# Designed miniproteins, single chains, continued (4): the designs that were tried, part 104

Each design is a single chain, and the fold is of that chain. pLDDT is the mean over its residues in the fold that is shown.

## One batch from the design tools (miniprotein)

Design m15842
Fold by ESMFold2-Fast:
Formats: structure tokens, sequence, C-alpha cells
Structure m15842 (fold): chain A 73 residues (1-73)
């Protein structure tokens, strides 16, 4: 349903923010953060519509850019 996809995208954003915070705190590595995002996207690719999956890919791309910026600081 559209509501379930909207919730999945919101949960993905929250998870991405949490991974960035854990990386900034030194609790996880950048590699671990990337692996968690890749695993989440792989799961979502099995349950989301093509349109919702395109949005999920955008969220993951933005999160990966944020992780790279934190790792470079």
Amino acid sequence: SAAAEARALADLRDRAAGLAAELAAGEISAEEAREELDATLAYLSTVLSPAALARARGIVDAALARIDAIAAA
C-alpha cells in the first residue's frame, strides 16, 4: 500500500540518520554504515514498487554522501 511504502521510506531516513550519528560518534565504521544501507536497500528492492524504490535509492545515495563526508572529516 502507499501508506506502507511511505512508512518504509520514513524508516529508511531514520535509519540513515542513525547510522550517520553512530559513525560521527565513532561507534561504527564507514564500511559498516555502507553495508547496513546496502542490506536495507536490497531488502526494500523485494517489497517496494519501482517508484518507491527510486525514492529509496535517492535516500540511500544522500546517506552515502553524508557518510563519506563524516569519514573524510
Scores: mean pLDDT 89

Design m15843
Fold by ESMFold2-Fast:
Structure m15843 (fold): chain A 67 residues (1-67)
Amino acid sequence: MESAVEKKIAEILQKKTGFSPEEARKVARAILKAAREGKPITTKEDIKSLPGVTDEQAEKLAEVFGL
């Protein structure tokens, strides 16, 4: 289900990466799930391992987060 936090993160990702609303929401959900499971995103490889994230999306995210 959608959460207010997921929606806000998706909005930020759209502005910074140019993702579509659907792509941004999927990525935001994956990031939140990883955080809840205690798996911090510290490398580009961690981003690529997120469910529903494509290689192109992982490249954009790594650049935005300085990875």
Scores: mean pLDDT 74

Design m15844
Fold by ESMFold2-Fast:
Structure m15844 (fold): chain A 64 residues (1-64)
Amino acid sequence: MLTVDQIGSSVGARAFREALRRGLSEEEALEIGREAALKAGMSEEDAERTVRVLGNALRERAER
């Protein structure tokens, strides 16, 4: 059984990747991902954690 947190994280990550693909800035892509996670039913805290994870992954890739 998938939790709302797992579904919201998946939706947020997908929206974030699509925004980056469309040429939006990293900051705008993170905001779009956060909003998508919230709309999927995540709490503000869970949506913020999702954005933090996405931001950390993006920065780690930039360093490599």
Scores: mean pLDDT 74

Design m15845
Fold by ESMFold2-Fast:
Structure m15845 (fold): chain A 101 residues (1-101)
Amino acid sequence: NLAITYNNLGNLYKSQGKLDEAEKAYKKALEIRTKVLGPEHPDTLTTQNNLANLYKSQGKLDEAEKAYKRALEIRTNVLGPEHPDTLTTRNNLADLYKSQL
């Protein structure tokens, strides 16, 4: 699956501090997963959450907030508010707000 390859490349580039290359790889993975699986699929949401975490690492706090909010909205609607994945996204968004001071 090409999307898995791009997501893994994003993870690798991020671990190497190559944040711009990581962003391009995650965006490509998100594009493919959105087209193939739809925007609400768990794998698509995982890539979106990875991209949000990357935006935070880059200091792109507005982009990170938008991505976390979108993932939280979809996960809350699809999995419910108490699902572990929904709680993880909620905690990431809360941590982002704390880091903006």
Scores: mean pLDDT 84

Design m15846
Fold by ESMFold2-Fast:
Structure m15846 (fold): chain A 87 residues (1-87)
Amino acid sequence: SKLEEARRLLREAEEALRRGDYEEAIRLAMRAIELAKEVVKDKLTAGILEGLALIAVGVGRVTGDYEFAARQVIRLARELIELAEKE
């Protein structure tokens, strides 16, 4: 399912973060958000979490703080997956 794929991508993103592969962590976590967003019923909360993830990526690009961006996107991906699981 899309939700199971989102969970797999989140685990891969967390592994990339542990290795210091921040850009890969962001890519994987953003993909997890896209998949989880498709299955979440609360589209408003999903849209807000996705928007916050895009802001975090933007901050990382402007400041060069990709570790901050990766940590925030992973957190938001986790929150969106948890939202989908509670429905």
Scores: mean pLDDT 90

Design m15847
Fold by ESMFold2-Fast:
Structure m15847 (fold): chain A 81 residues (1-81)
Amino acid sequence: MVLELDRRALLEAGYPEEEIDAMTPEEVFDRSVELGIEDIKIAVEAVAEANRLAKERGLSPEEYQRLVREIADRLAAERKA
């Protein structure tokens, strides 16, 4: 049995529904895990870059949170292009 969350992750990543339906439960799970790992990598890279910039610029907590989101959005766009 495939979790609805795994199927949803593939749909959100741009996999067509008919392709997902043709996959085995194991393939759906493996691809979902790969997407989750990529999201974690983006988050780690965004935090590392934001920490370097925050140390340089003396950012407030609110400015830091905004910068993390901005960097994460940029990295996600670069990875999907």
Scores: mean pLDDT 74

Design m15848
Fold by ESMFold2-Fast:
Structure m15848 (fold): chain A 55 residues (1-55)
Amino acid sequence: SAMEKELLEKFEKYYEENKDDEIAKSLAIMGLTVLERHSESEEVRERARKLLEEA
């Protein structure tokens, strides 16, 4: 859904903007993991997985 794509983009930006903050990075990784496992959109799941592999 459009909301899940927005969440994915926000988590990606949050991770990239907070690379020096371990707590912030962990929160972004948790959000991406939720999207990868539970999103109804295959595209969102694949993009979240790719981002997690790069983390």
Scores: mean pLDDT 81

Design m15849
Fold by ESMFold2-Fast:
Structure m15849 (fold): chain A 69 residues (1-69)
Amino acid sequence: MPPPDVLETMAESVLRYADEVASKLSDPEQAEKVRELGRKMAEAIRAGDFDKAQEYAKKYEEVVKEAEE
């Protein structure tokens, strides 16, 4: 298991990445879903629950694919 400092850095990176992706989306509703999933992924990473983080990552990918239309 990574140390807490590494988990926090990973969580921050996920949040920044999700915000960056959301900022490029024209649909505010899809952008908010991306940010929400980013927060949930970050929370799971902070808890060391990588299975749950992967689950949220799949949902994130689905929203991004839908929004790129």
Scores: mean pLDDT 78

Design m15850
Fold by ESMFold2-Fast:
Structure m15850 (fold): chain A 59 residues (1-59)
Amino acid sequence: LEEKAKQAVELAKQGKYEEAAELLKDVMRKDLAMAIKALQQLIAEGYEQQVQEILTLMF
């Protein structure tokens, strides 16, 4: 799961939102706290718009 969360963050930074959203959905179903931490990390690093795109694709 931790490796999947890291991969989702990297994909999000590359603009691959659909792939990032799919991995993050899997992480969220198994460990919600880990998924939230990954999203918070992206926001902290300045990727707030990328997070918005991912959340739209996830929900």
Scores: mean pLDDT 80

Design m15851
Fold by ESMFold2-Fast:
Structure m15851 (fold): chain A 81 residues (1-81)
Amino acid sequence: MEEAEELVKKADELEKQGNYKEAADHYFRAGKIYDELGDFEKAAEMYERAATAYDQAGDEVNAALALIYSAISKLDAERKA
């Protein structure tokens, strides 16, 4: 949990600096950690933020992949309700 929170803080800092690619990588890693912990709602949120940051960096492929991961995490959240 703490590791994911620190990745999000670092991503927020990188995004403020305009370093969208590194910000996206940090959000995506945080999403994977939340996914592994079963916090699918936070995972989906992090993947969505990663997708936006990848898109801002011009990385359309990784943006699309992050959106797919977000959709999967949202489905997992619904199935465990």
Scores: mean pLDDT 84

Design m15852
Fold by ESMFold2-Fast:
Structure m15852 (fold): chain A 59 residues (1-59)
Amino acid sequence: SEIEKKAEEYIDKAVEALRAGNFDEALKYFMEAVKAAKDNPELYDKAIERVTQAAVEAQ
């Protein structure tokens, strides 16, 4: 769906920002992804998993 596409785009941007060490941008994109996925709990879980994996890699 369009909502799923938008959420995935924002998650990709958040992950990219995390890997670059840009935490402010990562938070911004993550918040947009959460907003886009508001009607789909499964998208929230997927977003959390992807961002968590990227954050662990950035450690």
Scores: mean pLDDT 75

Design m15853
Fold by ESMFold2-Fast:
Structure m15853 (fold): chain A 76 residues (1-76)
Amino acid sequence: MIDEEDVEEALVIIALTVAAKYSKNPKVRELYQKALDAVSEKNYDEAIKYLEQALSLDPNDTVIQSALEMVKRLKE
């Protein structure tokens, strides 16, 4: 069966993919895409960096906040 860590990674990938397509801010979309690419490569430090930059542009975005928490757990 798929491990819970693999499920969280898949959920982060899905959430970032949707956010990259449907975010109205083009800079936030770019950062979501970079974070998605980093997660796919298991480069969690880079993913955290891009998500923190996205959060600085849109601090009320709950998707960025949730993705940051999930990626930080995947890094542990």
Scores: mean pLDDT 75

Design m15854
Fold by ESMFold2-Fast:
Structure m15854 (fold): chain A 63 residues (1-63)
Amino acid sequence: GEEYRKLLNRLIGLELRKIGLEFELELLEKRGASEEELERIREEIEEIEKEIEELKKKIKELE
């Protein structure tokens, strides 16, 4: 019910944030940003992917 909808809304939010960071990473790569800057964004993407996987697992358990 309510918990399921809240988790779905959070999942959508995380997926949108990931898309935004992937777009930022592509722009930085095209502009010749430093490897340190690129790695920072990659690490942020990895953390969000981790949160998404954990959240998907919780959602599946409520279905």
Scores: mean pLDDT 86

Design m15855
Fold by ESMFold2-Fast:
Structure m15855 (fold): chain A 98 residues (1-98)
Amino acid sequence: AAAEAQRLAEEAADLAKEAARDPRHVPRAVAAVGELSPAVAPSFRTAVRNAPLMSPQAQRELARALAEALGREQPGLSPETVDRFKEALEAMLRALGS
């Protein structure tokens, strides 16, 4: 249901923001993305691993691409939720890359 996908996306975004503050929470963020989208989860894990090798521009572009892929898989998500997820991913990748 769209409501369940929305709730999971908001939870995943919150966990990604938590991981941006403390990398010990990265496994929780990975698990939440896996529950939300098995299709996006492998790319998310690769982004986490490669974050230190990426420029800030590349991190922003990848966060946008992952959020767009999530929006395509879960068309019931609000644009605001997709954007919140994008911002949370960008913050997490930036923190892991520095």
Scores: mean pLDDT 81

Design m15856
Fold by ESMFold2-Fast:
Structure m15856 (fold): chain A 83 residues (1-83)
Amino acid sequence: MEKVKEEIEKLMEGVRLGLETARALEAGDFEAAEELLRRAAEDKEVAVAAAGTLSWFARVEEDPELAERLREAARRTLELAGV
């Protein structure tokens, strides 16, 4: 059960960082967004969860400019993580 717990913790951390990055981008705080996505990229599993979260927000975002930034942040997170 330890492996499942570690996987859940990484998923939750990735979702949290993805959400925080999305909110930073929505607020126009690009410095905070870059810091958050670099933090997510430190672990490949966290990065995948964060990128998935950012991609979800991009799909439901009504502002096409913010949707584009969310998609780019997801791609950037995966690239930094080596995925």
Scores: mean pLDDT 84

Design m15857
Fold by ESMFold2-Fast:
Structure m15857 (fold): chain A 73 residues (1-73)
Amino acid sequence: MEELLRRAEEETRRTTRRAMEEFGISRGIAAGIGVVLRTMGDMMEAGVPAEEISEVGLRLLRVMEETAKELEA
């Protein structure tokens, strides 16, 4: 779980940052949301409890928000 979460956070941060730099904030956020949804879907298919899926989703959304703030600062 920890390893999967760390990987998902890194992928979300990387994808959001790259897309924001290339295509602007709105499209960067959309790309990041795509990664979050894919990760949550994969966890659901793997039978991870809904509580853990929700926690991971919220953590990844915070990573996106932090990345957006860093690029605006």
Scores: mean pLDDT 77

Design m15858
Fold by ESMFold2-Fast:
Structure m15858 (fold): chain A 68 residues (1-68)
Amino acid sequence: SRAELLAIADAAVDAVAAAGPSTEQLDPVAAATLPLEVRAHIVRRGRELGLGPSEIAAALNRAAAAVA
């Protein structure tokens, strides 16, 4: 469900924020498996928390892996 996907997205963002700086590269194929609204939610929330592009990429990768 959308609520389950958003919960996974929030958990991924929180885990990345807690881990600190990341050098992880975006996996665009994995990220594309997430609905557009879920990807937008991760990017928006990541930016609100002050995460950089590499941390947002890590959050997208983690969320995609959790859904797979």
Scores: mean pLDDT 84

Design m15861
Fold by ESMFold2-Fast:
Structure m15861 (fold): chain A 63 residues (1-63)
Amino acid sequence: MIEEAVKHMEEGAAAAEAGDYATAAEHFRKAAELLAETLGEDHPMARAARAAADTWAARAAAA
């Protein structure tokens, strides 16, 4: 659902700002899944959330 996806994006952004990259990646991944289900995988919001999830997951894994 869109409002749940938005909440995950907000929590992901807050976690990233706090330096908790693993938590940020998890929230953006959940947002991307919800947005892809609701709006389609090709939607700009779904793509943005997936890109954010990948970015923060890479930072968490490289630490």
Scores: mean pLDDT 82

Design m15862
Fold by ESMFold2-Fast:
Structure m15862 (fold): chain A 78 residues (1-78)
Amino acid sequence: LEEKIKEEEEKIKNAKTDEEKADAYYNLGLYYYEMGKLEEAEEALLKAVKLYTKTLGNTHPKTIKAREELLKVLEEKK
């Protein structure tokens, strides 16, 4: 998972579009969630949701999936 996290961090750094950046934050959030790093997962997924909403809108499948993952992380933090 450490290698995958590093790859997504580099994608964020080199992203040319907000959608590419959101895709990388979404994947980063999922990897942190798998590691049990709920705080980092929440931060990454929140950034993905904001970028997806801005570029694709509220009803796009990518935006919906990012919100669903964010909600799962928030439920586990309770």
Scores: mean pLDDT 83

Design m15863
Fold by ESMFold2-Fast:
Structure m15863 (fold): chain A 79 residues (1-79)
Amino acid sequence: SEIEELERQLEEALAGVSDETRRKLLRTMHEAAIRAIEQGNFETAELLREGMRRLAAGEDPLVVLQEMVEKVREKLKAG
């Protein structure tokens, strides 16, 4: 399922990440992605999953967070 795949993504990402700020953002994005899936908002869930992939790849957490927030904000305004 989508939720099971997302849980696996989080587990794999956290196994490779020691930075507490990055770990906190991964968990926050995971929780938000689950909520988006439960609400039927698969577009927002995919944006959050992409943010988690970027964090796992070592990209700057503040840059990832700012870009994800802006993309979600634009989608909320458009809907």
Scores: mean pLDDT 80

Design m15864
Fold by ESMFold2-Fast:
Structure m15864 (fold): chain A 72 residues (1-72)
Amino acid sequence: MEKEIEELAREAARLMMEGREMVAAGRAEEAEEELRERAAELQERIDSLSEEERLRLYELIKEEVARLEAEA
């Protein structure tokens, strides 16, 4: 369970960072098309989680985004 939430958090954080980079590079149209499908798939997985699991996921997403931003 925890590993699945960690994987989901990493996927969500990467999706957010990819979107930010694509928009910054002037590739907003590509970002909208490519990332919309992936975001929808992630949202379906998030919606299947319990309230506690979603809170944990959001904490992990914040940590992963902060880590990726520090590496950028």
Scores: mean pLDDT 77

Design m15865
Fold by ESMFold2-Fast:
Structure m15865 (fold): chain A 70 residues (1-70)
Amino acid sequence: LAQEVSDKFGVPLDVAQEIVKNNGKLTENLIRRAAYSMGVRPGTELYEEVKERVEKAAKYIKEKLEKLGL
């Protein structure tokens, strides 16, 4: 699942893995970690793009886990 999400949304694999371990829960710290791994600074337009991608990835994980009854 984490690899699929990383490939589909362009989110770092380690961040995707943490979101899966947290049952699709997203934190500001995970968004910042993704941005840092991608060389993107907070407060930039690129940071908002990273945030959007990570939020979409987390939603996808939640929906997949809910369908599995997890």
Scores: mean pLDDT 78

Design m15866
Fold by ESMFold2-Fast:
Structure m15866 (fold): chain A 57 residues (1-57)
Amino acid sequence: MEAREAGEKIVKELYEQGKVETAVAVGRSVNQALDEDPSLTAEEMRKIALEAAKEAD
């Protein structure tokens, strides 16, 4: 699984839970992380997305 795909999956799950503002925040963090390091692994991206979700909650 690619890093972008892993991040998008978490954003989609947050939207399905009705956490729209959290999903937007996570999406921004995913895009910024890929802009800073396009070689990120799916596992690294998942950690970034989960941290962003905790900050937004």
Scores: mean pLDDT 79

Design m15867
Fold by ESMFold2-Fast:
Structure m15867 (fold): chain A 105 residues (1-105)
Amino acid sequence: EELERLAMLYVLYEISRLIQEGKYDLDEIKAELEKRMKNAVEDFKKHRDVLEEILAQLDESPEELFDRFLAYLKQVLGLTDEEVEELKAWIREYVQKIVEALKKE
């Protein structure tokens, strides 16, 4: 659904920002995202128009973008295939938490 796709794009953007800020440890990235969860709904609302514009201009599906981003994270963070699958599941769960919070407002 579109809201889930937008929330996914938002989460991938936040992970990219954390890597640019010098966070190269998977556990540190997860911990930082959990800390930011309280503000994630408000931050998403502020940037929703930009996220919708980005999604509309993507030449690939959000699922293809997600798989490509996971391949990038595997290279940058030095993850095993098992760790990539665990991260994929963790990101999907994090996205669902944001979606559920947005649906309640």
Scores: mean pLDDT 79

Design m15868
Fold by ESMFold2-Fast:
Structure m15868 (fold): chain A 59 residues (1-59)
Amino acid sequence: VTSDEFMEALKYLAEAVAELRRLGREEEAKRLSIQGLKLAGTSAEEVKRLADEALKKAK
C-alpha cells in the first residue's frame, strides 16, 4: 500500500477503536487495534472492512 493509504487506514482504525471503547466494548477495541495494525501495512481495504464489521456487531 502507499504511505497515504496506510495513514488513512490507521486513522480509520483509530476512530473505530475509539468508538468501540465509547460503546463499552474494550476487549473488542483491543483486538481490533492489534489485528488492524498487522493488516494496515498490507491491506488498507481489509482494515476498513474489519473495523466496519466490529462496529456493526457492537451497535
Scores: mean pLDDT 77

Design m15869
Fold by ESMFold2-Fast:
Structure m15869 (fold): chain A 96 residues (1-96)
Amino acid sequence: KKEKIKELAKLLKEKKYYELAEKIAEFFKLKNTDSLALIVDAITSGKASLEEIVEQLPTEDEKKLARVLYNLYKGEVLVSTGDEELDKLVKEILAE
């Protein structure tokens, strides 16, 4: 599990946001993540606020993933994901 955190932290440092998002969704068994590419593009391009991005997403798991990626992209825990395990993951990745 420490090895998974190191892998995710490496992807974040390398700015591989799509692969980072895919692995987070896989590790946490998030469902219905069809909008993953859209989430990554919206967060990294700055086209919309987090609130606007989250409101467009059809599933709760995708909304959580968007909040996770937003915090990781910003390098700080700015918003709660709504999931305590995901909030812990963000802190562990950023601490690497």
Scores: mean pLDDT 79

Design m15870
Fold by ESMFold2-Fast:
Structure m15870 (fold): chain A 101 residues (1-101)
Amino acid sequence: SAEEYRNKGNQYFKEGKYDEAIKWYEKAIELDPDNPQYYLDLGYVYVKKGEYEKAAEWFEKAAKLNPDNPVYYLTLAYVYKLAGDLEKAREWFDKYIKLTS
């Protein structure tokens, strides 16, 4: 199942085996493409690898699947800041403020 693949990804992630974790999270998405959690898992593993632009792409996909969750917008603002894209960081922070005000 998709959740079993996610659990394998989580095990590899805890071991610091990020490339293996990515493969299992991608398999979870193949089985259940509408679950934002698997996209968050991929985004977070790319953050741990220091690949912030790739992390942002996965977090944007998660945000599109669940646009009412303010945590995704704050996470995107932070990740774009780490990537050095200050304009996108500001845009996602503005979305966060609008959703929480």
Scores: mean pLDDT 88

Design m15871
Fold by ESMFold2-Fast:
Structure m15871 (fold): chain A 72 residues (1-72)
Amino acid sequence: LEEASKIAQEGLKKAEEAAKKGDFEKAREIGEESARRAQETVLKEDPSAVATAKVVETDVLKAVEEMIKKAE
């Protein structure tokens, strides 16, 4: 899960930078890509961890939404 967490955190950082520049579309794209990659990484480490992979994806997407709201 450490690798998936790193992917999610780096993606959130890049999404935040895009949102701060006013590029909300790019911020969402980065967030969606990072959520998917983090989910894939969880499943690569443990193919049976489908529920955990879904939680990671959902958490990343929620964080991106909150980040865009804060950037205004």
Scores: mean pLDDT 77

Design m15872
Fold by ESMFold2-Fast:
Structure m15872 (fold): chain A 93 residues (1-93)
Amino acid sequence: EAAKKLLEGTKAQLAGDLEKAAKYYEEAVKLAEPGSLLQAEALAGLADVYEKLGDYAKAAEAYRRAAEAYAAAGRDALAALLRARADEAAAKA
């Protein structure tokens, strides 16, 4: 399930395995309900991992999608923050 993949991604990221973390977060995004907080959290985690891997274009897109999911879930302040992070990542790409 999506929550299990999100947890696996978090564990991999904590262990420093960024490629494994990206894989689990991608699966979490795929399994999560569109516009859910879980999808937003998985997309935010994926964006952070892509940024740490130097893939700023993928990070920007993931931050943008995370912002949309947080907005859909009613988390407007988090959505605004992640939209700003998307713009910053895009500038580095």
Scores: mean pLDDT 86

Design m15873
Fold by ESMFold2-Fast:
Structure m15873 (fold): chain A 104 residues (1-104)
Amino acid sequence: DMEVAVAIARQAAETAGELVEKATGDKEKAERLLEAALRLIDAAARAGGEAVGRVTQSLLTIAIGAKDKSRFEELFKRGLERLARVAEEIGDLETAEELREIAE
């Protein structure tokens, strides 16, 4: 069910953004992540369920990292790189570049 998959992905994006803001104190970075993730979810929904699933898993990786201070840098960069790769594969090069910039 694509509607359920998209709803789960959007919830993962919102959770990741909130937890990143709390972990980093960087509201701008968290807002940029949320906006880029929401745009990517809409594009991924047009590409198919596998793309939406990959976005959700990547956002959950970021959220898990934000809860574990010792693994935050590793999981945050890994999740953003995975999101950027999905964006590149579906032709959204602007979102891919934005996600890589957020990782810095």
Scores: mean pLDDT 87

Design m15874
Fold by ESMFold2-Fast:
Structure m15874 (fold): chain A 115 residues (1-115)
Amino acid sequence: MEKKKEMLKYLEENKGKLKRAIRRNEKGEEVMRFVVPSEGAKKLVEAGAVDDVEDAISGSGTLARHEIVTGEVAELIAELQRLLGVPADQLHIDLPTPTTEEAIEVLREVIEKLR
């Protein structure tokens, strides 16, 4: 599919705005959303870590679990922030329905793809 090229073009045309980068499982279900600056979303797309990108519109959205994230998930978010090179306050993770264990697995896979 040409979708990766379209996503990269969209990010280039829409610089300077917060983006929602969406990761899907093999069944096409949304398992994680990243709200990041356009440059961070571009890195996720280039690494093949996400399947879609759209405007975040507002930073409030359905940001799940970021306020109560501790332990291993917090450490993985810090590593992701470092790899994307974006400020921590500009990286938010929206978890639609996965458990903490599922979120850890997805975050590890995304981080590995960015390395």
Scores: mean pLDDT 69

Design m15875
Fold by ESMFold2-Fast:
Structure m15875 (fold): chain A 56 residues (1-56)
Amino acid sequence: GAAVEAKVAELIALEREAALAAARGDEERMAALKARLQALYDSLSEAERQKYDEAL
């Protein structure tokens, strides 16, 4: 549903932003974004995690 799609979209956005931070050499921002991504991922249900894994 829409809630699952919104969470998956946020995870993808965080991952892309972390990649951009890494490309700029902004290690502190990259680490913070990856920590946020991990925390969000860990809060997901199994079905939501499967959706995210399929998207990437």
Scores: mean pLDDT 80

Design m15876
Fold by ESMFold2-Fast:
Structure m15876 (fold): chain A 94 residues (1-94)
Amino acid sequence: SADEEAGRAAEGAARAAEAAAEAADVAKGAGAAIAGVGAEATARVLGASEEALEAARRAAEEAAAAGKAAADGDAEAAREHAERARRAAEEARE
């Protein structure tokens, strides 16, 4: 059913948001680990961490939108938001 399809899309989006958040946490940990190295290298790692956090935030927003679309029975919107969440999660892992 459309409700089942929308529900599966929302679940996929939620998992993508979780993966993106984990990737952002790893990036933050890398920044802390290099705290003693030169300022330029530290700035680059912090910049990458900020990008990962922003991507994780977008993944979470898209996952929430997918969940709302699923609750409304809109399978197409749920799939579109889930796809955006997956893309954002991929950006967080790069």
Scores: mean pLDDT 69

Design m15877
Fold by ESMFold2-Fast:
Structure m15877 (fold): chain A 72 residues (1-72)
Amino acid sequence: DEELLEAAREAAKRLIAEAERTIAEVAGDPELVQRLEDAKRAVEEAVRAGDLEETLRAGGRLMDLVAEARRR
């Protein structure tokens, strides 16, 4: 479904931007920065591949990690 894939891509763009802001906020924690960068890269790779299932899975992981980082 092209509409679902497009919606997932737009959601991923917003999530990547939020992750980038979160990385800047936690720059003093190199292990957390690395985890966020790895999760962000997984989302970018899934979006580039056009893989809806993987985009949703990787996006969910990145969302959880951003939420964890912001609770500190």
Scores: mean pLDDT 84

